# Designs tried in a protein design run: designed miniproteins, single chains, continued (4). Part 30

Each design is a single chain, and the fold is of that chain. pLDDT is the mean over its residues in the fold that is shown.

## One batch from the design tools (miniprotein)

Design m13083
Fold by ESMFold2-Fast:
Structure m13083 (fold): chain A 60 residues (1-60)
Amino acid sequence: PKVLVTMKKDYTATKPDEISVKKGEVLELLAQDAEKVLVQSKDGRQGWIPVSYIESVEVL
């Protein structure tokens, strides 16, 4: 099943493996670690963001 996450607020990447995202952006969840999730944007960008920046999770 496809898993989508919605951003609570803007996040600016601070590390090479992270992704910058906007508040309200919907991203595909690819993997989860203890404190971060790996996401993919609609334009094909991938990277990690802190789990604390996630507003909601939807399983399709």
Scores: mean pLDDT 84

Design m13084
Fold by ESMFold2-Fast:
Structure m13084 (fold): chain A 55 residues (1-55)
Amino acid sequence: SEKLEKYKKELQKELVEKVKKDKSLSEEEKEKLIKLAEDESLSLEELAELWLEVL
């Protein structure tokens, strides 16, 4: 459980950083993706799916 929480937090941080640095995304797109990535109610699986969507 603790390790899964650590992975979730790390994945959230990495996704937010990736979105912020992505020059191909509009400000509106960045805001929507960051809001989703920072959603504390998201499961690890849901966050991983969001990562694949951003790829």
Scores: mean pLDDT 75

Design m13085
Fold by ESMFold2-Fast:
Structure m13085 (fold): chain A 84 residues (1-84)
Amino acid sequence: SEELARLLAEGAERGVEEAEKLLEELKEKGLLTPEIKELLEKVKRLAEEAKRAAEEGNVEEALRLLEEASKLAEELGDKIREAM
């Protein structure tokens, strides 16, 4: 569905925006360790790839990339808690 692909692209774009906001906030708070930065950059890249896949109509690939981004986001949350 073109509509589903559009919704996935919008969701992925929001994921990129939230990752950029989190990067700025963590940098300001002095919590941006090299490991946290690497994980956050990976999450952002996966969201950007998911947006591209969705825009190309590849719904299955977009969902797969978003699932991978979600798993890394959980790991990122754990690392942020460890750094506090």
Scores: mean pLDDT 84

Design m13086
Fold by ESMFold2-Fast:
Structure m13086 (fold): chain A 67 residues (1-67)
Amino acid sequence: MKEELLKEAEELIKKAVEASKKGDIGTATRLYMQAAEKLKEALNLSDSEALKLVTEMAAKLIQEELK
C-alpha cells in the first residue's frame, strides 16, 4: 500500500513537471496537489510537509533534465 502511493506520487510529479514545461500551469498545479495527497497518505505528513517534499522532488527532476 505505502509503496504504491509513493510510486503514484512520483509519477504525478513527473507529469506535473511535463505540464509545467508546456506552460499548462493549471494542470501542473492540480498534479502537484494530487502528488502531495499521496505523500501525505503514504508518509503521514502534514499538508505543508507534503508540499515541501513535492517541491524538493520536482526541483531535483527539473535540475536533472536541464543538463
Scores: mean pLDDT 80

Design m13087
Fold by ESMFold2-Fast:
Structure m13087 (fold): chain A 66 residues (1-66)
Amino acid sequence: GLGAAVRGALAAGVSREEVAAALRAAGLSPKQVTRLLTTGEDVAVSPETAERAERLLTALVVRRMS
C-alpha cells in the first residue's frame, strides 16, 4: 500500500518534505499527505493517484541510493 511506500522512502533517507512534495505532485490533498505521514495509515485515493505516488516515491529512493 501507499503507507508502505512512504515508510520505505523515509527508511532510505528521503526527507519528510521530499515525500510530502512527491505525494502532492501525485495529486494527494494536504490533509491526505499529513494523515499518511503522521499515522502511517493508507488514505482513500484512486488507483491512478496511488500508482503515480508510488512511482514518484520510488524515483526519490533511487536518487538517494545513487
Scores: mean pLDDT 80

Design m13088
Fold by ESMFold2-Fast:
Structure m13088 (fold): chain A 90 residues (1-90)
Amino acid sequence: SMSTEEAIDKALEGALLLLEGIYNKDKKKIEEGIKLIEEALGQLPEDLAEKIADFIREKVIYAKENKLSEKELEEIKKEIEKFFEELKKE
């Protein structure tokens, strides 16, 4: 079975892929990103899964509602990477 650390890494990979897919309007990347996130969240404790899901949802909504520059996309990616790095230290 997938470890908690492996599931966190998978959620990070999925979140970044989903964000890039939204930015580029790439349906295949969006589908793959969602799949990775769903698989990861299913392997995590409920409280941690909810925290990750809420964070990703907020970033995704922002990206969909706003026309992002490439610089803003890179800033959001860094925020996502930092969030997941901090989760691994807990």
Scores: mean pLDDT 86

Design m13089
Fold by ESMFold2-Fast:
Structure m13089 (fold): chain A 65 residues (1-65)
Amino acid sequence: MSLEEIAKKIAEETGVSLEQAKEAARIALKNRDDPVLAAMEIAKRLGVSFDLARKMTKIALELAK
């Protein structure tokens, strides 16, 4: 699945913009080895709650298998 497709799924499930979802997907895939670090970076960069960032990370990593 492409980064674009992963981002669309994140946006659909979380309600964030496609641009925010693309950044989240990119951060999650870059930090695939450490999902907690990925969620922390997403929360800081996008200004979202850690709980939402964790959900975005989970969606991205499940689709990137």
Scores: mean pLDDT 84

Design m13090
Fold by ESMFold2-Fast:
Structure m13090 (fold): chain A 65 residues (1-65)
Amino acid sequence: RITQDTDPEKAAELLKKALLEIGVSEEKAEEAAEMFRNGASGEDIAKLVGAENLLKAAEKVVEEL
C-alpha cells in the first residue's frame, strides 16, 4: 500500500510509468493513474489493467520510493 508520505500525484505518475514499462497501453495506464488520484480501489483499477499488471506496477512503484 502507498503510505501517506507518498504524494498522490507522484504516486499516480509512477504507476502510469510502471504500467507502460509492463506493456499496458498509454490510454489504460493514464486512466489507471487518474483513477488512483481520485481514490479508486485497487480492485477497480485491476479490472481496467488486470490484477497481475497492477501488482507488477505496484512493485515497481515501491522500488522507486
Scores: mean pLDDT 75

Design m13091
Fold by ESMFold2-Fast:
Structure m13091 (fold): chain A 55 residues (1-55)
Amino acid sequence: SREARLARMRRTVENGLAERRRQRGDTTPPSEAERAAYEAAVEAALAEEEAREAA
């Protein structure tokens, strides 16, 4: 379902943010810009997948 795909992609965002924190050290939170970029990429990927399946 759409909800399942979205949940999977959101997990990707969370994993990306966690990796960023790990690389910078546990005390450095991800920036708002980094979070926005990851979320935009997730939404773009979901839209592309749906367009491909709808075709």
Scores: mean pLDDT 70

Design m13092
Fold by ESMFold2-Fast:
Structure m13092 (fold): chain A 62 residues (1-62)
Amino acid sequence: MSMEEILEEVKRIAEELKKLGHEEEAERIYNGALEAYKQGNLVALKAGLKEAKELLERVKKE
């Protein structure tokens, strides 16, 4: 995935988290990913994607 594709995926997951009532957490995750993207920090951006995916999976199981 390109860095743009990773950021878009984080945005998509954050939007889903907001729909599930986790708006504050979603904003925190997205803002972190956006900052990593602006800095060209691929490692931090990938970490943000992993955190977003793990949180979404946990929320869906509740």
Scores: mean pLDDT 83

Design m13093
Fold by ESMFold2-Fast:
Structure m13093 (fold): chain A 88 residues (1-88)
Amino acid sequence: MAQREADAEADLRAAEELIEKGEEAIEKVKKGIDVKENSKKAVTYLTAAAILAVGALFLAQTEELEKRARELLERVKELMKELDEIEK
């Protein structure tokens, strides 16, 4: 079904946008701008991105879509680690 492939691609695009918002929030934390609020936003965006990437991985009908989902999950993991290191 073509719709399942389209749904996976839509979830991947949404996850990419949420990762970008998470990166922006982390950059504000690094600059000391509203650290508590931006840390919370970063966690929220990255968690939502991880959920969408996992959903896309489950929906993936091709190795290419599966690889993209795994790459986004790794990126979320790296950004979460970066945020944790700033907080310590």
Scores: mean pLDDT 82

Design m13094
Fold by ESMFold2-Fast:
Parts: sequence; structure tokens; C-alpha cells
Structure m13094 (fold): chain A 62 residues (1-62)
Amino acid sequence: MYVKVEVSVTDISKVVPLIESLGGKVLAYLGHNRLLVEVPEDKIDDLKKLPGVKSVDEPRPL
């Protein structure tokens, strides 16, 4: 399953290719080096470990 998460990054141009390598895609640029990303649910931990990723805001558990 794919999930939408907000990601804070240090450098958009360096981090976007790494997100795409995990099977994710950038849906929107939110400003202040924040991205809205759609990524496979099982790749969230890998996304958090990418160089240049500062934080990942996960979907609210219901």
C-alpha cells in the first residue's frame, strides 16, 4: 500500500532522486524544504534513513 507523508529535507535536488529510488514520488513542494511524498508503506523506515532527510510525518493511525 502507498501512503502520503510530509518529509523535511536539507536539499530537495539531492533527496528527490533517493526518494524515487525507494519507489516513492513527490506529489507537491510545500515550501521551507518540505515535500509531500507518496511512498510504499514498508519503505517509511528506509525513507527516514535517507541522507538529507530531517523528519518524516507519518499518516495518523486511526
Scores: mean pLDDT 77

Design m13095
Fold by ESMFold2-Fast:
Structure m13095 (fold): chain A 55 residues (1-55)
Amino acid sequence: MEEARRRAEELVRQGIDAGKPTEAVKEAIRLLKEAGFSQEEINRLLEETARRHAA
């Protein structure tokens, strides 16, 4: 599970940098859901990742 979190965060960061954040977020959500994360956990991780990257 930890590896899936790290990979999803990296995908979101790369997608924002490439100017395609929507596609990156969709892929990250799919990956996290496949790894067994709940919707609440996914939402929290995405919010934290976006906050850190946008700070």
Scores: mean pLDDT 73

Design m13096
Fold by ESMFold2-Fast:
Structure m13096 (fold): chain A 78 residues (1-78)
Amino acid sequence: MSKEQVKELMLNKFLLIAVETDIEVLRKSGEKLSEEEKERIKKTNREILDEVLKKGKELGDEKLVKRAEELKKELEEI
């Protein structure tokens, strides 16, 4: 609810959009990607999602936490 918290929420929302974009790329081109490339992309996005989850919990934003958890599950299924 503070000025700085609003900026942090915006930045974390943009990080989730970047993760969603990577998931779409993996789904559309995943058949042509090597297992090593898939693992690397999944690892990087998992680290981003862990940071978003931590910030979401610190800020008390339940929607941000829920969205990050859903994306984390989607990454594990790919």
Scores: mean pLDDT 81

Design m13097
Fold by ESMFold2-Fast:
Structure m13097 (fold): chain A 58 residues (1-58)
Amino acid sequence: MIEAEAVAVVPQTSEDELGLRPGDRVLVLEEVDENWVLARSLATGREGRVPKSALRYL
């Protein structure tokens, strides 16, 4: 499993997306496509799609 940190604000625009703020820690669970991953928030346990460009892999 890959841990990543949000480097940008990710607004939640739909229910299948994960909203993030800079500094939020996530686990990358799966690649959805070339631009998006499925991630789980370490703070809330909530899962959703996140743009890869908003994450720094640790």
Scores: mean pLDDT 81

Design m13098
Fold by ESMFold2-Fast:
Structure m13098 (fold): chain A 73 residues (1-73)
Amino acid sequence: EKEKELQKKLVEIVREATKALDAGNVDRARQLLAEIRKILEEAKKLGYDKVKKFAENSLAHLERRLAALERRR
């Protein structure tokens, strides 16, 4: 199903974003957060509520981490 494929892609991008943040790679983290936002918009358009909620929660958490990392620079 298309929803499962989108969910799998989202999980991979969230994992890569977490690794980028753990490594202090701000530029990579920003790029990956932009990809998560694209998936969120697609999930909203297609009515994939589970993927939408996961993307929203992941973005909130990762954006908070990115902001904290940027403040240390």
Scores: mean pLDDT 83

Design m13099
Fold by ESMFold2-Fast:
Structure m13099 (fold): chain A 79 residues (1-79)
Amino acid sequence: SSMEEERKKKEELLKEAEEARKKLEEYNKKSLELEKKAEEALKESKEKARELIMESASESVKAIGYASQRLSNLKEVEK
């Protein structure tokens, strides 16, 4: 009976270790997936920031152009 009890305890410990290892493997897989998603999100954020900077620069250039044209028109009216 004692040999069967020792075997059962050993088998339970092995099962617990196997379950813990399986959970760790699943966690590692999810961690890698989250890392990939984070990298993709960072790339998208950088691209969007670049677009916003270019849009702001373009709008600034247009505003300067419009102001310059308006100043030029005022000078022509004074003639």
Scores: mean pLDDT 81

Design m13100
Fold by ESMFold2-Fast:
Structure m13100 (fold): chain A 74 residues (1-74)
Amino acid sequence: DAAILANTKALIKAIVAAAPTLTAGLNKAVAAIKANSSIPDSIKNDLIASLEALIALVKANPDLGDIIQAMIDD
């Protein structure tokens, strides 16, 4: 639901902001989501798939890291 998505977005944003690189932050966010028992498995699986796709995009296009970071921060 909307509250779970908003709380998950805030968690991802905080983890990414605390990490030394965007890729490190995204990998840490995936681990945190996997460990979070409050997120339903269906939402968890979709979020992990989306974050893994974003990690692949950042790895393929490292020069876009600042743009991707700004999109997460929005």
Scores: mean pLDDT 73

Design m13101
Fold by ESMFold2-Fast:
Structure m13101 (fold): chain A 61 residues (1-61)
Amino acid sequence: EPSLDEIAAMSRAVVEALRNGDEETLEKLRKIAEEKGYKDLFDRLVAMARRGLAEGAAPPT
């Protein structure tokens, strides 16, 4: 089970990669999460990050 610090670091890295359109980094992060056994949590972090960027970084609807 990942620590809160690890979850926070992963969340920041996902947001940064999504913001930059860096699919290479996203795929690397996904592999790390799968290796550590929290792929489901990673998928949730990506979904939350995408939603946050859409609501905060883009003009709000």
Scores: mean pLDDT 75

Design m13103
Fold by ESMFold2-Fast:
Structure m13103 (fold): chain A 94 residues (1-94)
Amino acid sequence: MEKDIEEARKLFEELKAQGYSTEEAIRYIAEKYFGKSPSLFIAAVLTLIGLYLDEALKEHGGDLEAIREAMKPKFDELNQWVQEQIERIKKEEE
């Protein structure tokens, strides 16, 4: 677990150096570690949610309805992406 976190951090730095955005780098790491480290995958998903929420809060301030509307499509995309990763792992095991 700890070794996977250190490797993921190094990979994140390498991806950022290659021009990846923070979101792109986190998604790449999550996809790479999905089957190997479920906790690291969950941490990556939560980090993405935090980034999206931070952006929505900065744009909309205390307008909770505007924040909810801004977050809804991002949550839908994340849910679809997570389901795609689950199906990918299942297909590899079949």
Scores: mean pLDDT 77

Design m13105
Fold by ESMFold2-Fast:
Structure m13105 (fold): chain A 59 residues (1-59)
Amino acid sequence: MIELSKELFELLMRLAELLIKQGKEVDALKVMTEAIELYRAGKEEEAKEFLEKKIKEAE
């Protein structure tokens, strides 16, 4: 089953907005790709933790 959760989508969008505002558009694409790959590998909790950590680091 490949259905993106609302929480994961919200974290992805939040991180992308922060990185784009900082001029780090390539980094935004890379972290979004990595999180989606973790989710597809069945590591949804790891994907969420990864995104939350990256959001804090991007502040």
Scores: mean pLDDT 76

Design m13106
Fold by ESMFold2-Fast:
Structure m13106 (fold): chain A 90 residues (1-90)
Amino acid sequence: EQERLDREVEIALLEIQLAVTLNALDRHPEDTETVAKALENILKRAKELGLSPEVIEHLEKAYQAAKEGNVEEAKEHIRRALDALGREAN
């Protein structure tokens, strides 16, 4: 029970962090380095939680795009990760 609740809370927190990261990138497209750091931390936690390969793949692609300064690709992959994470949290 406690372990299950802790996982559900962690997944919900990652969803919030991803949504905040997407909003920050939309408002400040010049600040891709801060977004990349946030995505790196989110990706590490997602791997620790054993989230689906679909979630991990989109987080990795979002991180890479942010590192390269590719704002639109980073936003697209964050949206895809959010969609996949929402299905996993079901």
Scores: mean pLDDT 84

Design m13107
Fold by ESMFold2-Fast:
Structure m13107 (fold): chain A 62 residues (1-62)
Amino acid sequence: MEKEVEELVEYFKELLIERNLEPTEELIEEIRELIKVLLERGATLEQIREFLERYIEALLES
């Protein structure tokens, strides 16, 4: 789980940087907790990546 959480957090940081968004410590910690909850609920890595992509889109489009 810890390795998967770190890989997904890095993926999220990459998405933020690509979209010229600031990867704040608070945002990263929030996403880390969300990733943990999703993994504990049995979400797949692919489902979590889709969630993170949609999260970024929501931030950009309001």
Scores: mean pLDDT 81

Design m13108
Fold by ESMFold2-Fast:
Structure m13108 (fold): chain A 80 residues (1-80)
Amino acid sequence: MAAEEGAERAGEEARRGDFGGAAEAAEEGARAAGADEVGAQIAGGVAATAAAMARAAGGSAEEAAELARRAALEAARGAA
């Protein structure tokens, strides 16, 4: 379940405030799920953006983590 593993890791990195790590985890999960390089880059971008926007809106680390996880999972499944 590569998409789920990548999404979970993206959420964990986002919880730590590592949005670059969240993007990398989402990209790895998307590639493992069968996404091409463009699809993988989109997955990373949406995961990092979701976490950053949650933080900018005054959200908690847990909210940023959950939004990054969901964005990564949706992008990986949509790209495969």
Scores: mean pLDDT 81

Design m13109
Fold by ESMFold2-Fast:
Structure m13109 (fold): chain A 73 residues (1-73)
Amino acid sequence: KEEAIELLRKAIEALKEGNVEEAIKLLEKAKELAKDFPLVEYLIERAIEAAKAGNVESAIEAAEKAKELLEEA
């Protein structure tokens, strides 16, 4: 749980810095750790898809929402 939150935080930072490849790697690892939280896993998957499509703003929004929900879980 805590490791997934940290990975999401780092992924958001990478996206803001324009390091999309690193962000995708961090998001994929966070998704593996969030398997017990289906809505969080879904939001991380949406963030990965948005990042791969070049929609950085959408990727950041989805990742931030995933992080917030995981912090409350």
Scores: mean pLDDT 82

Design m13110
Fold by ESMFold2-Fast:
Structure m13110 (fold): chain A 62 residues (1-62)
Amino acid sequence: DDEKIERFLEALKKAKPNISDEKLEEIKKLLKEGKTEEAVEFLKSLGFSNDDILELVREALS
């Protein structure tokens, strides 16, 4: 669902305004390919916790 992915990326950009466009594009690619586990691992490598990721998902759905 491209709209949910775009909302997730927007929420992520708001939470971490200094995140690079290259990193956002990588996350977008992983999510569009259904590689959710790899996307979560990538986000954790960028300093996001599981709780941070859950909050971003909640924001994207609201």
Scores: mean pLDDT 80

Design m13111
Fold by ESMFold2-Fast:
Structure m13111 (fold): chain A 112 residues (1-112)
Amino acid sequence: MEEELKKLKEEAKKLAEKILELAVKLLRALPEDAPRELLLRVIALILRIIGLIIDVERAKSPEELIKILKELEEITEELLEIARELGLPEIAAELEELIKEIKELLEQAESL
């Protein structure tokens, strides 16, 4: 259990870091005339991902990790919606793949 939790935490951290990289890519891809509300929304999502990376390292139980992964899924789904609305198919495709990876990791954590 402890070794399995450690492995899942390492996988969750790498996944959150990949999502952070795509969120920053999305921020940089925003059009020059993008509404301020959209800019602030993407920045808020980036800050939430950074918080979740810290929370993953501090997680002491599968239940805590499951909660973090569910929050990461919600954030990633919101980033996907934004990428689709902006017509960014490459970022959208990468986010769709990462959502599948989050769901697989959730199933593994729930089996602990």
Scores: mean pLDDT 89

Design m13112
Fold by ESMFold2-Fast:
Structure m13112 (fold): chain A 81 residues (1-81)
Amino acid sequence: MEEIKELVERFRKGDESALLELLRIILSEKVPVEVRVEALRAAASDPKVLEAIASNPIAVNLLLNHPDEAVRAEAERIFAA
């Protein structure tokens, strides 16, 4: 969770690479599902991070079609309505 907060803060300060690292965590099958869901929630809680992800159709489609139901449900809650 601390690493996720640091990535959100880095992106807010202008580090665009932090967004790519955050997306890698959210989309990584090697990361526990609970951590991935929390990372997605943290990203969605910041308007600037949320806008950056929402403006990337590939990232949005990967999240909405993710094989894990918990990740898909969270993505649908954020991006589908």
Scores: mean pLDDT 78

Design m13113
Fold by ESMFold2-Fast:
Structure m13113 (fold): chain A 81 residues (1-81)
Amino acid sequence: GNKEAEELAEKAGELVLKAQELLKEGRYEEALKLAQEARKLGVEAVRLGTGESLLKGIGMAIAAIGLQFEAGLKLGRPPPP
């Protein structure tokens, strides 16, 4: 439902912000883990979402993917798809 999708997108957003903070601190392994979790939540928000909640889920999934690539590159590891 829409409410569940909104909650998942909100949690994904929180993890995106935390992953960005960890990247700034040079904690790339932890940033990668949070980005991976944010992506999972964002994808689930897309799966359940409609209208605005769908767009928020898409945005969070894209942001999380970008953070996974950045953290992976800093670690010299490719992020999982």
Scores: mean pLDDT 79

Design m13114
Fold by ESMFold2-Fast:
Structure m13114 (fold): chain A 77 residues (1-77)
Amino acid sequence: KSLGELAREMVETALEAGLTPAQAAYIVGKAVQLAMDGATPEEVGEHAKQLALERGASPEAADRIGELAKEMAEVIR
């Protein structure tokens, strides 16, 4: 998967979980920023999951967002 495909899936997952487009974009942007700043894929995934949970995503949706963010960080590396 490309970075763009992973970002798109994160946005779609967040929107399906009831997050706003702005909240979805914030989580994606934060995941990219953390990965570029040297966070590990595991750290990026955990942070994205927590951001989703804080914004009202279900545990299942938050786990999926975290998985996608981890994959995104692996691609950036």
Scores: mean pLDDT 85

Design m13115
Fold by ESMFold2-Fast:
Order: C-alpha cells, then sequence, then structure tokens
Structure m13115 (fold): chain A 64 residues (1-64)
C-alpha cells in the first residue's frame, strides 16, 4: 500500500506527497519552492524510516 501526506503551511501553501510501501517518497503536487519541497521530502523519508508502517500511515496523514 501507499500513504498520502499533506503538509499545509501557515501561508496557505500545500505539499502533497505519496509514500510507497518501501518508504520511497514521491511529490504529487506542491505550491512550495523546490528547496522547501526537498527539505520536507527528506524529513518525511526519515520519519517513515523511524516509525513502523502502520504508525507511519497515521502520523503521515497531516502535518500541523
Amino acid sequence: GSVTVTITTPDGKTLTMRVGADGKVEVLSSNLPEEEVNEWKRRIEKVVAQVPASHAGARALAAA
């Protein structure tokens, strides 16, 4: 399976990413600069690697 992660910034910008079963992260859509997208992608990849898959799914669903 895969998990969709949506990041919403205080500025109203959004970043939507898909995390594959192997922990690979794909950017689906973004309103953020590429450098910020890459930073969020790295952060999400690290979080997914640290947390069990079932927990990662729940935690990845929203950033606040």
Scores: mean pLDDT 70

Design m13116
Fold by ESMFold2-Fast:
Structure m13116 (fold): chain A 102 residues (1-102)
Amino acid sequence: KRAELTALITEYLDYAARHPELSDEEIVEMALDLFDKARELGLPLEEATTLAIITAVGMAVIAGKSFDEALEIARKVAEKIAEKYNDPEAVERGMERALDPS
């Protein structure tokens, strides 16, 4: 399960490195696909949100986007997850963990 998620994340980051033209919307969609896969594999909402946002930010930075653009992408991923699951507190905690890894 963990190895499958790690392989998918590696594939997404490699894709971003090879496609600097990658749009904000495409990064959000890829991160949401990863979120759905993490949830299917049994990750809780907060942990799946953290994984999706970390991967989205990583893709944005690797594709050459600014830090501010990467943060906007992270916010959009969190917003779409919160809309679907109606648990904004768990999503906010997941986003905080992704953007400020102690």
Scores: mean pLDDT 80

Design m13117
Fold by ESMFold2-Fast:
Structure m13117 (fold): chain A 62 residues (1-62)
Amino acid sequence: MASPQKVVKIANKLLEAGVSNETASQAAKAAGHAKDEEEARRVLLEHGVPEEVARELAELVG
């Protein structure tokens, strides 16, 4: 489970990538509840995040 600060960082990175504020918030929250990097990556991909970006952001979740 990621810290609140890591969730905010993920949301900001998604916004920078052109994702809407609502989608970025939902995707970041879902990824923040993931137990590990693999689950976080899958959740981000389900929310329409590009695979390359999803891999990098999943590492922030740990």
Scores: mean pLDDT 77

Design m13118
Fold by ESMFold2-Fast:
Order: C-alpha cells, then sequence, then structure tokens
Structure m13118 (fold): chain A 60 residues (1-60)
C-alpha cells in the first residue's frame, strides 16, 4: 500500500508516471520494500530543486 502512496508523492512533486514507477521499482529491488518516509524524503528533494537534474544535464 505504501508503494501507491509513494508513487503519488513523486508524481505530485513533478515526476512523471513512468519516472515514479521506475523509482519505486528501483527502491523495491534494493530494499525489498518502500516506506512512506522514503517517498516523502524523495518528494521533498524534487520539490526543493533537483541537484541530480544538474548532474543528469552534465552527464548528457
Amino acid sequence: DDVEEVKKLLREAGMSDEAAEQTVLGLLGINGKITKEDGERIAKTIRNGVPGGRAAAQAA
């Protein structure tokens, strides 16, 4: 159930449906489970500005 809440939080923070699903699948693959706390932390990072956005632009 937390998976659906995390997807919603990521989408509300500006992530696309595809990107939110990929992020959740990645976290499940690493941790075996995702929590609402994990989703809130990621969503806050996206909303406050994505430092990774700069790194992604530099990478290609």
Scores: mean pLDDT 69

Design m13119
Fold by ESMFold2-Fast:
Structure m13119 (fold): chain A 68 residues (1-68)
Amino acid sequence: MKKEKVERLAKAFEEAARRVAEEQTEEVERELLEELKPLVEEVKDIELDEAEKEELLARERALAAELL
């Protein structure tokens, strides 16, 4: 289940970045934050491999770049 949660979060980041790129509004950003928060919490205490950690960070940074 660890891999499934990581993949779910990575996909969520990718989808969020795409949505922000198409429509960048504060309302969309708030909705995405509410959706991503529980997914981040799910993986917070999971022992992630270095590769998994780097993948999630890359996705998160991509989303952050769209928000800037």
Scores: mean pLDDT 72

Design m13120
Fold by ESMFold2-Fast:
Structure m13120 (fold): chain A 70 residues (1-70)
Amino acid sequence: MSEEEKEELLQSLEDTKEWVEKDERIPEEVKKELLEKIEKLKELVEQEKYEEALKLQGEIQEKLEEALKE
């Protein structure tokens, strides 16, 4: 992954964090869990552990999809 791709990914994570914080449909407990996972994902990206980051991103996406159904 290039430095440009890394920067783009970090920006996407920041945008996701902002949307999660502003989305009134997400229960508070789930919102807290999602924000923790997003912070962990940012750490993995900064450490260039992209394989682990991609897996965690999938977990976040699944959790977010599930939360929006409630």
Scores: mean pLDDT 77

